# Designed miniproteins, single chains, continued (3): the designs that were tried, part 73

Each design is a single chain, and the fold is of that chain. pLDDT is the mean over its residues in the fold that is shown.

## One batch from the design tools (miniprotein)

Design m10688
Fold by ESMFold2-Fast:
Structure m10688 (fold): chain A 66 residues (1-66)
Amino acid sequence: SERERLDQRGKRLVLEAGELSKYDPETAAEAIRLASEGMRSEDLEEARRLLEKAEQLVREAKRKVE
């Protein structure tokens, strides 16, 4: 289901952001917050938007490593 897909995406983002916390702790913390809110959102469109924002922050933090 779409909800299960979004939940898996959120879990992956939390794990990725957690690994990046040693390089960019503030951006990683914000990404984890947004991904967690996305997973808790009862509205699938809101969940998707929150996860997209978290993914953007993960990409930003990752660019500092790669």
Scores: mean pLDDT 84

Design m10689
Fold by ESMFold2-Fast:
Structure m10689 (fold): chain A 78 residues (1-78)
Amino acid sequence: LTEDEQKEVEAAIYRIRAAVHLIEAERFVKKGDLKTAAESYREAARDYEKAWEVSPNPEVDRQGAEEARKKAEELEKK
């Protein structure tokens, strides 16, 4: 892989990890486990932040991180 291809693959991996954590968080919300759901949203935010660091198009990743952090904060206040 070229350096640019490596960065694209790395960003894609972090985005997939973020998506998995978002799905887990939604499942925990449905089960009423708000603490674990908040932790999963924070993990999704970290994954998006890592994708943002390596991505040539960071806007989507930045928004994803912001939304995930906001959801975690909302659950922690309940």
Scores: mean pLDDT 82

Design m10690
Fold by ESMFold2-Fast:
Structure m10690 (fold): chain A 56 residues (1-56)
Amino acid sequence: MVTASEEELERLAEALREEAIRLGLPVEPFETYLRAARAVAAAGVDLETAVRNLLA
């Protein structure tokens, strides 16, 4: 995406949260995933890569 809206970032954050939970990670505040979503959008990486980076 060229520019992510705040709504798109929230959707990405929700997806990151769901994937992290499926990987067996503890549930973190939504703010954690929102920050990750913003970083992903800025760096232009895929959702799966973002989740892996969240683990590292």
Scores: mean pLDDT 69

Design m10691
Fold by ESMFold2-Fast:
Structure m10691 (fold): chain A 63 residues (1-63)
Amino acid sequence: SKEEEYKKLLKEAIELDALAGLYYMKSSAYRLADPEKGEEYREKAEELRRRGEEARREAEEIK
């Protein structure tokens, strides 16, 4: 149903946002010990954040 599709996309957006936040924290934590890993985590966080924004936009279109 539309309600189930909406909830699925909204949950996906929330999970992507949470994961992006985790990678931002990892990026910060690794900056001193492993700068290359810190940069990789930051790039991953940015990518996940964009995916979360798109999923949320798709959810808005369905409701």
Scores: mean pLDDT 85

Design m10692
Fold by ESMFold2-Fast:
Structure m10692 (fold): chain A 75 residues (1-75)
Amino acid sequence: SPLDVAMEIARLAAQGRVEEAKELVESLDASEEEKEELIRLIDEIHRNSSSKAFNPVLERAVRRLVSRVIEVLRR
């Protein structure tokens, strides 16, 4: 499902598997601009994923990534 793909990209980014997350984004039927936005969100998720405390930046980045990936896949 679109949600499963979105969650997998977010999970890979959070685990530091950034290149694998980016490869999934590049496989999407999306514009270059949309892919660039998703890649920026992957980098933001990775940067913020080492914190053990609640991180509102991480939460927003994950939510935005998931929403954008679902939007792309539902076209």
Scores: mean pLDDT 82

Design m10693
Fold by ESMFold2-Fast:
Structure m10693 (fold): chain A 67 residues (1-67)
Amino acid sequence: MTDEEIKEFIKKNEKLLDEKQKELLRKYLEGEITPEEAEEEFYEYIQELLGVDLSKEEIRKLVREVL
């Protein structure tokens, strides 16, 4: 999968990603997770949705370029 295909995928799934961020924020406010755990879980979710073996850091870079 190319970087452009990954960016397009992120844009198409923006609503799902927003819902995941809201879920993680709620868990953080309830004291269930740390900010670091929330960030980890968010990028792992993106990796699962993409179905690709990309590192968390590579996903983070691509997300920052789109969002």
Scores: mean pLDDT 76

Design m10694
Fold by ESMFold2-Fast:
Structure m10694 (fold): chain A 90 residues (1-90)
Amino acid sequence: EEALELIRKGYEALQNGDYEKAVEYFEKALELLPEDDPLRANVYTMLAEAYLKLGEYEKAIEYAQKALDLDPSNERAKRILEEAQKKLEE
């Protein structure tokens, strides 16, 4: 599946420290996923992680919030949201 392949490439880029490439892969994955696909919450969480690593805290907050809107129990997205908010304030 094209979307799953892009998610895997994005994850690989994250592990290699290629955060900008990770964003590109995850953005492309979102374009392919249906609006009601449960994987969207995971992709939003990974985008939030990548933006946090890039120091783009406002985008990290936005994507973490999108992930939580789809899955309020997403512990990772909640931690990313809290970390990005702290970085933006201090």
Scores: mean pLDDT 86

Design m10695
Fold by ESMFold2-Fast:
Structure m10695 (fold): chain A 55 residues (1-55)
Amino acid sequence: APTRLTPEQEAIALEVIRDTNARLKALPADGGLDEIAKVSEEEAARYRARMAQAA
């Protein structure tokens, strides 16, 4: 995929990756697949909103 992100959008992408990893790591091992899916959906929505504001 073509990387046509501004430095601000790249920073947002890296921040969202770090935040998503931290949230997933904070989930209990028995937290279930639904919680992982919910976190992923919430982070994807947040990513889209932040990218739209930075565009």
Scores: mean pLDDT 75

Design m10696
Fold by ESMFold2-Fast:
Structure m10696 (fold): chain A 120 residues (1-120)
Amino acid sequence: MPKLVESGGGTFKEGSSATLTSQASGFDFSKATFSWWRQAEGKGEKWVASISADGSKTSYAEEVAGRATISKDFAKKTVTLTLKDLKVEDTATYYVEATLVEGTRLSFFRGEGTKLTVVE
């Protein structure tokens, strides 16, 4: 079965950096587009960053532009988000959604996430 398992959360100090990783299994990693999303307590889901299936195209939300880097490791089948200069407002559960295009069919797979807490 398709799975995404996020890790790398925990408690971090403001101004530090965090690296969040999603491990993919059970689908063709090389054909999927990946997006990082976050949800703070009592708030709606927010898109953070995306990377294309071949890894050549990346995009970032304005709130993290210049601080975030998204990457794919094809050998390890991982999608990584690095956030620099952490802010208290970055406190959220972070998860990945994978989008797979198979002919005319779109398939979506989502991880359960990893919780990032940023403190002063």
Scores: mean pLDDT 87

Design m10697
Fold by ESMFold2-Fast:
Structure m10697 (fold): chain A 94 residues (1-94)
Amino acid sequence: DYEKEIIAAPEEYYDALLEGLRLSGVPEEDVEKIREAIKNKDIKTLMELLSKYTEIETAAELAKALKVIGVHLREKAGEEIAGTGNPGFVKTPK
């Protein structure tokens, strides 16, 4: 059920989507309407606004887009952890 996948998506995925919409020139008023639709689990209003400004016209396409965003955010977080948590230095043996 794509609607359940959309509702269950982490807030961080939607924050990334909303920022992408702002950077793409979507009016701030409509970005805030999309934010409220997400907060209220109003999939109908969310899909109507997304289809107006993006190529996302179905719940399946939105679910796919959120999965792609999630992969990208996890990869970026992994790179930051590797840079800060894992020592990436080679020491010459004595």
Scores: mean pLDDT 70

Design m10698
Fold by ESMFold2-Fast:
Structure m10698 (fold): chain A 73 residues (1-73)
Amino acid sequence: MAERFLSTVDPEKAAEQALELADRAIELAKQGGDPSRVYALATAALLLATLSGNEEVLERVRQKVDEIDKLLA
């Protein structure tokens, strides 16, 4: 159930993990890593940023995803 899923995700930890996963995705993209792995990490980061409810974190993660897209283009 969605409510139990949200209660499993601590908003503060979700924000921290979102930024960490986005940074890891950028690092992998810069190292010529697998694009599917990079996008999987970016997607997870966006999901966690959304679940955190922190608009600043979500905006920062979105900017990092745009950087990843440019690195892989």
Scores: mean pLDDT 78

Design m10699
Fold by ESMFold2-Fast:
Structure m10699 (fold): chain A 63 residues (1-63)
Amino acid sequence: SDEEFNRLLEILKEGRVSADLLEKVREFLKTASEEQKKKLKEAIESSDVRLDEVEELLKEIEK
């Protein structure tokens, strides 16, 4: 889980986002701590993200 989370952060920071990856991020959000949610948000925001689905995901993180 921690290893998968770190891989997910790396991919997000590289801006290589896909529908499958976003679905995996949503799965992590169900059990993620506030610190993990913050790291996910930072990784998404610092990447060159180009998908509209990312905006919805960011709103879910900011709940």
Scores: mean pLDDT 68

Design m10700
Fold by ESMFold2-Fast:
Structure m10700 (fold): chain A 93 residues (1-93)
Amino acid sequence: SLEKIRKLGDELAKLLEEAGMTDYAKAVRDLVEGLIKAIEEGNKKEAARLGLQLSMVGFAAATELYLQGKEELADRVLALTREIMREVDKLLE
């Protein structure tokens, strides 16, 4: 559901903010809002593009957290990113 994508996106952004990764958190918030809009408009190609960008941002943030020794936080970032992508996939069916 769109509500679940928004909730998971907010959880991911807050987690990144708590980690001091404010630029990644902003990118997540912007991408989630764009993704929701694309899905609501039926623009499957744009939704797929934004989903891929969100996935890339999540992996980049997790990589930096691993390098900082924050492995549990990195794993949670990856888990939330994958949960968002699963919800997107269900809606793009």
Scores: mean pLDDT 87

Design m10701
Fold by ESMFold2-Fast:
Structure m10701 (fold): chain A 60 residues (1-60)
Amino acid sequence: ELDRLKELGLTDFDEFSRALQALVERLRAEDPGEAVRELVREIQKWTNEVNELRANGQTV
């Protein structure tokens, strides 16, 4: 799943955000540990920051 998410991230950040949200929901149901949860959270936060830059008229 992570490999596919990275490929989607290269295509479009919107697709990456959707795939990441789906992954977060899956991991919440079958969480292997806090480390994975924290890592997913950091990736999601980073994605939101990039989206905010786009909303401010800045594309990265």
Scores: mean pLDDT 62

Design m10702
Fold by ESMFold2-Fast:
Structure m10702 (fold): chain A 70 residues (1-70)
Amino acid sequence: SNREKAQELRAKGSELAAKGEYEEAAKYYEEAATLVDGETRQNYLKMAELLRKGLTPEEAEKILLEEVLA
């Protein structure tokens, strides 16, 4: 299913981000976003944007959590 494919792509993006490959990780998050809708899509696109700006995965996750709690 599209949801399962999106989770696989997101997991690959997370692995690449953990290795410091932020631009490659962002591409996987952007691809995952094409397969989902709503808040999940927005979260994937925001993660990709922050990684492309050179933020660490930890910094990006903190920003996403702050936006969800606001």
Scores: mean pLDDT 82

Design m10703
Fold by ESMFold2-Fast:
Structure m10703 (fold): chain A 67 residues (1-67)
Amino acid sequence: DAEEQLRRARRLVEEGERAFRAGDYEEAARHYSEAASLGSREALRNLGEAYRKLGDDEKAAEYDALA
C-alpha cells in the first residue's frame, strides 16, 4: 500500500531529523536515504543538507537536484 509506504517514510524522516539535531549526520543520512527510497521528496532535501554537513558537496548537490 502506497499510503503505508508514505507513513513509514514520514517516520524515517522524523528519526533522521532527531539524528540531525543531535549532530549525527551519518545516521541522519541513513534514515533520510531510506525515506527517499520510499518516495519522500522531503527526505531528498534533508539528505542534501546532511551530506553538506558531512563535507560531501557532490552528494549534496546530487540530492538537491533530485528534490
Scores: mean pLDDT 85

Design m10704
Fold by ESMFold2-Fast:
Structure m10704 (fold): chain A 62 residues (1-62)
Amino acid sequence: MSSQETREKNKELEEKAAKAGKEGNKEEAIKYGERMAKTAEDEGNEEMAEILRNSIKQAKEA
């Protein structure tokens, strides 16, 4: 789903996750990733939520 409000919120969360990753803060990066996945689930975008959940799982296992 591509409502402008949702896109702006997800972009902000993505930027925060990227910043945390650059700082080596794996826990914060995962936290923001989980928030993005929850937003996708709440919007009924199960495909995007699954992609985000898989990325989080990979990050935790790395």
Scores: mean pLDDT 73

Design m10705
Fold by ESMFold2-Fast:
Structure m10705 (fold): chain A 75 residues (1-75)
Amino acid sequence: MAKLVLEVEVTGSRKAEVLEATAAYLRAKGAKVEVDLEAGRLRAEMEIDAPADVLIRARLDSDTGELRLEIEELP
């Protein structure tokens, strides 16, 4: 088993709603989740069936719906 680290940044007028919904979903899946609503950021850690640890960075503008994802294999 490997570790998935998910870092989410949400901007725009709905950032708190999106972050709270995302945190609730991830916690329901057994992830450890830390949320900073003021900063618009969330970090989650969970175990995955993968050959290496993975970092996913997601940036979402809640007003435009623009989503950017970056995926990195951790050493």
Scores: mean pLDDT 82

Design m10706
Fold by ESMFold2-Fast:
Structure m10706 (fold): chain A 70 residues (1-70)
Amino acid sequence: KQAEVERVKARLRERAAAEGLDLPDDTINQVAISIVDFDPSLADEYIDEVVRAARGVRAGQPRGGTPRKV
């Protein structure tokens, strides 16, 4: 179980790095735990969604110290 979480975390980091994104450890940990808790088959789907969301935030952030959007 712990090894599965670590594997998902590593894969998520790899995908984020490939896209030029730097995801917080908390976000990576939450995603990995959720995936392992629900179904490992959803790992690719969740990883893709998280990377896409982070990419969108980066592209859509206005200049001058933006407030966090959640």
Scores: mean pLDDT 69

Design m10707
Fold by ESMFold2-Fast:
Structure m10707 (fold): chain A 61 residues (1-61)
Amino acid sequence: SVEEIIERIRKAVEEAKAAGASYDEIVARVGALFAEARPSLSDVEAAQVAAEAAKILEEAF
């Protein structure tokens, strides 16, 4: 589901930040997770995930 993908992204950002990953490394990881999920999403769902991922990154930094 969209909610499961968003939660997975949130957890990945939290874990990577705690491990001392750079902003660029975290952005790359988020992009990889989004690319993995993209084929299972409609265009509307993909836009929702992308918007929430951007918000998660903004809140983390």
Scores: mean pLDDT 83

Design m10708
Fold by ESMFold2-Fast:
Structure m10708 (fold): chain A 60 residues (1-60)
Amino acid sequence: SAAELLAEGQALLREGMAAYRAGDRAGAADLFEQAAARFEQAGNADLAQGARWLAAQARA
């Protein structure tokens, strides 16, 4: 369901933020990309775009 995909995306986003804070930028970028895919599948374009932006920042 869209609600399940949104919840998965939020969990992946939190994991990505934790990885980034721990200094694992590559792992954070991967988790943010996974979150973006879940948000996109849920139909939430704004959250998907935000997660992709975070992935790009983690790779910079």
Scores: mean pLDDT 91

Design m10709
Fold by ESMFold2-Fast:
Order: structure tokens, then sequence, then C-alpha cells
Structure m10709 (fold): chain A 58 residues (1-58)
């Protein structure tokens, strides 16, 4: 369940792309992994996660 810094960056980009494509399920899955690894995120990455989270409809 621990992500590498590269996996975190890739997951943020994948979640953003999912939102752009209207894939709420894909964005939500990415958010779930990022939230599980929140302690490994930088402050900037935490802000990006919160911005994505506001746009996901569950």
Amino acid sequence: SKMSSEEIKKTIESAKKALEEGDNAGAAAGLHELERNRDLLTEEQKKEVEEIKKKVVY
C-alpha cells in the first residue's frame, strides 16, 4: 500500500486525466490510493488532491 514518489505523481496525473475524460470512477480510485498515502504527499500534492476531490461526484 506504500507508494513511491513516482507512483504518487503518476496517480495524481491519472486522476486529473480521468476527471477531464468524465471518468469519475477512475478519479475516485486514484483519490482513494492518494488518501491512503496522504502522509507521503508534499503540501503541493495535498492541495492538488483536495482540488480533484472537490470535482469528483460519488
Scores: mean pLDDT 80

Design m10710
Fold by ESMFold2-Fast:
Structure m10710 (fold): chain A 93 residues (1-93)
Amino acid sequence: MEKLQAEIDAAIAIIMASVVLIHGATEADYPLVKKAAEMVLKNKDKIDPETFKATIELVIEAIDGLIAATTDPQVRAELEAMRKKLEEELKKL
């Protein structure tokens, strides 16, 4: 059960990140990108390493696009913090 839920969460995160990358990131995408990052981090020990790596890489690309698009320094700081957490998990793979 937990593995299936983690796979579903990874698929949703991939869709969220992909949508942001397809249309070009805007500040309005912050809640979507935040949710994608949280879903990935929640399931770090529950999905296979290859799927986890691919999901993190897509979410990081969406975060990078949003950091470039945002003018809010608090939102930027939160995005940079999420990016660092995702990079640290990626380095463990």
Scores: mean pLDDT 81

Design m10711
Fold by ESMFold2-Fast:
Structure m10711 (fold): chain A 77 residues (1-77)
Amino acid sequence: SEEFREKVRQIYDDSRTYLVDGLSDLSPSPEVQQQIRQMSQSPYRLTWFVQTSPDYRVLYDTAVNRFNEEVEKLSKE
């Protein structure tokens, strides 16, 4: 259903915002923080970036788990 798809999209956006904010907090410099914000516009670039540090990978895994749990809860409504 379109309503279900829209709610999943909102959960995705929330999880993405959580990831981007966390990556920015962990980044060593303002220049890297700006690059993270630019990469947030491209899933491919962001996915590549999270592979560059174990700390980024942990945050990414947390965001993915959060997304999956929220979508699973929604699917039971």
Scores: mean pLDDT 75

Design m10712
Fold by ESMFold2-Fast:
Structure m10712 (fold): chain A 78 residues (1-78)
Amino acid sequence: LSGEERTRLLRDYLASQGFVPRELSPEQREAARAVAEALGIELEVAEDLVGFLASLGYRGSTEAYVAAARNLLAELAA
């Protein structure tokens, strides 16, 4: 998948979950930047994804957010 295709797949998934974007903590913004770089996706979508994971009660390191994002993308692309 291209970065554009990964971005669209995650954006469409978040929309399907009824997720509404919210303010991120500084730590979550750093995690979002790392996710965007690691997955080659748009920062806005990475921020929404980190916010979504946090809304589910997820609390982790930047590395944990990257791993969670990669696992979700792999499941959606299967």
Scores: mean pLDDT 80

Design m10713
Fold by ESMFold2-Fast:
Structure m10713 (fold): chain A 69 residues (1-69)
Amino acid sequence: MSVSEEELDREVARALALIYLAIGNLEKDVDSKIEAYRKALEFLERHAPGDTDLIAEVREKLKKAEEEK
């Protein structure tokens, strides 16, 4: 079955974003949490901009973490 290179790049970026989101969720340190969420957001906005629900979730978590500073 045909999978495009763009589809693979999108899946990899999504996987990386989910990994950074998980790291952010596990971090107790606010600065480390913010850094992880920013990385997740960068990957999603660059490679998976159509994943609007996940982008919104990461943005909300990032904003919440920044408010705890």
Scores: mean pLDDT 77

Design m10714
Fold by ESMFold2-Fast:
Structure m10714 (fold): chain A 60 residues (1-60)
Amino acid sequence: SQQLAQQYISQADQLRQNNGPNRDIARLYFLAANYSGNQDYLNQGLNISNQIRQQNGLTG
């Protein structure tokens, strides 16, 4: 639902402000995308996920 998606985005923003772990932030964007169908949230989650993979020596 849209309401749950907004809640997850709010949690992601709080984690960003507190320098929280990127994996948790990416998970919240994926949850927001799942409940809203918003492609931008999915793309943001994928971008963060790709950054994590690069840190671990993986690309894509």
Scores: mean pLDDT 79

Design m10715
Fold by ESMFold2-Fast:
Structure m10715 (fold): chain A 83 residues (1-83)
Amino acid sequence: KAEELIEKGKEYEKKGDYKKAGEAYKEAGEIYYKEGNYEKAAEAYEKAGEAYVKAGDLEKAREAYLKATEAFIKYYKPTLLKL
């Protein structure tokens, strides 16, 4: 399902519907995040942020980039309990 939303987002971008592209990428990011696929979640949220910037929705873009950052932190940051 998340992969289908990524493809929908790409289709919307090709058509210039950046608001719908951002929404599709955001939903894909939410699904990947819940599945624990933080790398794909971060990529999807980053695409959502880029789409929202192109749509002129800077508030939604900011929210998407913050979610991408959170997903990247979960993916790359070592656990605090590892010594």
Scores: mean pLDDT 81

Design m10716
Fold by ESMFold2-Fast:
Structure m10716 (fold): chain A 65 residues (1-65)
Amino acid sequence: DEGIKAYRAGDYEKAAELFEKKVKELGDTPEAGDYLYALSVAYKKLGDTEKSEEWQKKGDEIDAK
């Protein structure tokens, strides 16, 4: 997964871009939950607390088991 590779490389801007694309692609599926969480963390690393919180909430709802 290219988004995860970018995140591991410390390229949080690229990771956020790729994770957003993946979330739009997957929709409301369990697989999207992992990307929503990763997207939240990537935005937190970028200092965008508002977007981080938005994606975190959406990820938590999907990842509720």
Scores: mean pLDDT 75

Design m10717
Fold by ESMFold2-Fast:
Structure m10717 (fold): chain A 74 residues (1-74)
Amino acid sequence: SAAGEEAFRRPEELAEEAERALKEGEPEKALELAEEGLELLRFIEPGLGPRELPRAEEIRERLERVREEARKRL
């Protein structure tokens, strides 16, 4: 749905930015972006339908991975 696609735009952007920051050796920035993305995803998740849950889980896994890697480097 259009609402679902729009809801994922910012979480996906944050995941991409967090992954980029981690690759560039900026773990503090990566952590901030990953935590922002996870907070946003938690806010939108209750409104998602079953067809949207796999995409939400993929984004969550990406953000959690960046968060854990960033924490290990700090």
Scores: mean pLDDT 85

Design m10718
Fold by ESMFold2-Fast:
Structure m10718 (fold): chain A 65 residues (1-65)
Amino acid sequence: SIIEEARKIAEKIGREYGLSEEQIKELSRDAGRVAQALLDAGMSEEEVLKTAEEYARRKAEEIKK
């Protein structure tokens, strides 16, 4: 599932940024929700994954302080 791939990407990003396990879980769930919304809007699987990855990086940076 593309949504599962988006969640896994966000988990990897969260770990790379040194987020806590709870923050990583939240980031993963949020990225999955973003991916679902974009798929429902008719975005391609490749664009969905890129957008979810960009979202995860931006959010991880915000959380890191």
Scores: mean pLDDT 86

Design m10719
Fold by ESMFold2-Fast:
Formats: sequence, C-alpha cells, structure tokens
Structure m10719 (fold): chain A 88 residues (1-88)
Amino acid sequence: AWKEEVQKALDYVRKALEAAEKGNIEEAKKYLREAIEHLQKALDLQPSPEVRAAYAETLAALEAAEKGNIEGAKRHLREAIRHLERAL
C-alpha cells in the first residue's frame, strides 16, 4: 500500500516534468494535483521524511506553475523525484 502510493506519486511527478518540458503547463498542473493526492495517501499510511520532502517540493512546483514560473516548477519537480527515489 505505502510503496504503491509512493510509486504512483513518482510516476505522476515524472509525467508532470515531461509535460512542463514540452510546454504543456495545464497538463503539468493536472499531473501535479494527481501526485499530491498520492503523496497525501502515502503520508497518511506512514510518515517518511523523504516523502514529506517530496510533498513540499511538489506543492512548490504547483505554485510555481500557477505563477507561470516554468523553470522554477521544473527545478522543484526534479527535487521531488530525487526524494521519492530515495524513499523507495
């Protein structure tokens, strides 16, 4: 259950980064919201410092994307990926 939610979050964060790299900002926001849902479920199942860090970075990526800061969003997405890979 927990590992499944973390893997789903990682998959959505990767899709958000790919969408952002292609300039599809609305698609990136959609994937970011899906990643946030799975990160929340993972944190509800088991506290993890790496998952908590990924959650913070994913929220920051969504905020940057909403403000039109695409390079900031990509930076936060890359950090979220690093934390999720370390959690697994």
Scores: mean pLDDT 87

Design m10720
Fold by ESMFold2-Fast:
Structure m10720 (fold): chain A 82 residues (1-82)
Amino acid sequence: SPTDQANQIYDDFDNYFDQVMSQMQTSSPQQQRSLLDQFTSYATQVINQINDVADDDTASLYTSIIQSQVNYLQQRVQQLEQ
């Protein structure tokens, strides 16, 4: 179903989020910035993919979750640059 496709797309994204979080723990501030930029670009692609397959309610839910994950990483990287 479209919902199952959206769920699978998000599961792959969430696994990537965990990998990025793990990599950031052993990364320099410059490497963490690069990882954040890559993650943010990928998040935009994932939001677009979910919007293409999901209903509006499911797409809105996942967009909010993904944006929260991006914001979390942005705050973490910003704190390390100060």
Scores: mean pLDDT 88

Design m10721
Fold by ESMFold2-Fast:
Structure m10721 (fold): chain A 84 residues (1-84)
Amino acid sequence: MIKVEKGDIVVVSFALPAARVGDEVKIGELKGRVIRVEGTKAYVELLESGEVKLGDTATLDLPPRLGVKTTHTAIGKVEKVIKK
């Protein structure tokens, strides 16, 4: 497992381009915020310290869009960790 600190960046891959800059993502129990997106990949800045493993599940709660009131969860996988 990789030890991570607040401010480290985790790259998460989703099945479809679900993430947007500013979205909140959970990697296991760790909270992070999307700071960059490239297609199906999101660069997530960690807001908490802890441990991450490559291939760990990341969850993104999709906020309701204008005209849509339902929320749903997108699931991604951790591809790499970028230390600050």
Scores: mean pLDDT 75

Design m10722
Fold by ESMFold2-Fast:
Structure m10722 (fold): chain A 77 residues (1-77)
Amino acid sequence: MEKVLEDLRAEAPQLVEGARELIKKAKDYVKQGKKNEAARYLTAALLYLSMAELAGADPEVIEKLRKEIDEVDKELK
């Protein structure tokens, strides 16, 4: 478990970047009217952020990205 946690911490920056890219794609899908695709990308972004948070990513960065996901999700409703 410790080794897995250490390896996950090394991936924290990549998980944050992955979440950003997924949010960007979700926003593009919203602009195209593809709400189902946008929702899938937002779900994936939330999973990436949860993993990044567990990996010890900056809580301020996590909170900003979660807020951005919430704003995009509101456009889907």
Scores: mean pLDDT 79

Design m10723
Fold by ESMFold2-Fast:
Structure m10723 (fold): chain A 57 residues (1-57)
Amino acid sequence: SAEELLKLAEEFEEKARKYEEKAAKTKDPLEKQILLGMAALLRGIASFLRKKAEELS
């Protein structure tokens, strides 16, 4: 359902925020880039889920 997809998108967005927070506190440049990459991927998935939820509404 659209509601379940939106809930899942919100969960991925929350996980992305936590990776972004960890990246902000990380001093290692490589670890920072990996964490930011993971956050970007999760936000991309959330965006896709939101678009699919809109199509089902």
Scores: mean pLDDT 89

Design m10724
Fold by ESMFold2-Fast:
Structure m10724 (fold): chain A 112 residues (1-112)
Amino acid sequence: ATVTLNATAAAGQTSSTSATVETPAGQVTLTLTVRADAPVTATVTLNKDILATFGLVAPTTAEAQARIAEAEKLDPDLLKVTLSGAPDARVAVAAGPDPDLIAEVMANFDQV
């Protein structure tokens, strides 16, 4: 089972989207945050069985993309991050059992 999140940001702007997902450990809120110096759209597809182990996806650089492609070869539903527009964008995917804590953390991230 997979979860897909999409976020679109204008140049120099931060965009966030969230979804609540059912897991064996209960409901978890996933928040996708994207920022780049150029217009960007980020799509993240994540296997629900691994949600408890994911907190932060590194910025998409050539090294990070190579690592993602390698992981996708082992399990294409494990994690997939796709960026359109900006070559180097910051992508953060947060997962937590407490949606209020996640909202507070993401608000602070947007203010930094």
Scores: mean pLDDT 56

Design m10725
Fold by ESMFold2-Fast:
Structure m10725 (fold): chain A 57 residues (1-57)
Amino acid sequence: SEADELYAKGLELFKEGRYVEAAELYGKAAQLYLQAGDFDKALEAALLGQIAGHKAL
């Protein structure tokens, strides 16, 4: 799915230390998972996005 692709890209960016870009992709993935009714993946992606955003500071 598009959400899974964004999540995977976010993880790769996170591993590269590109935290701002990782946070943006995790946030988009979380929104798409939420729209699909996948609440567990939406929560996971949202939390990873918050962690990435905090590391960018």
Scores: mean pLDDT 88

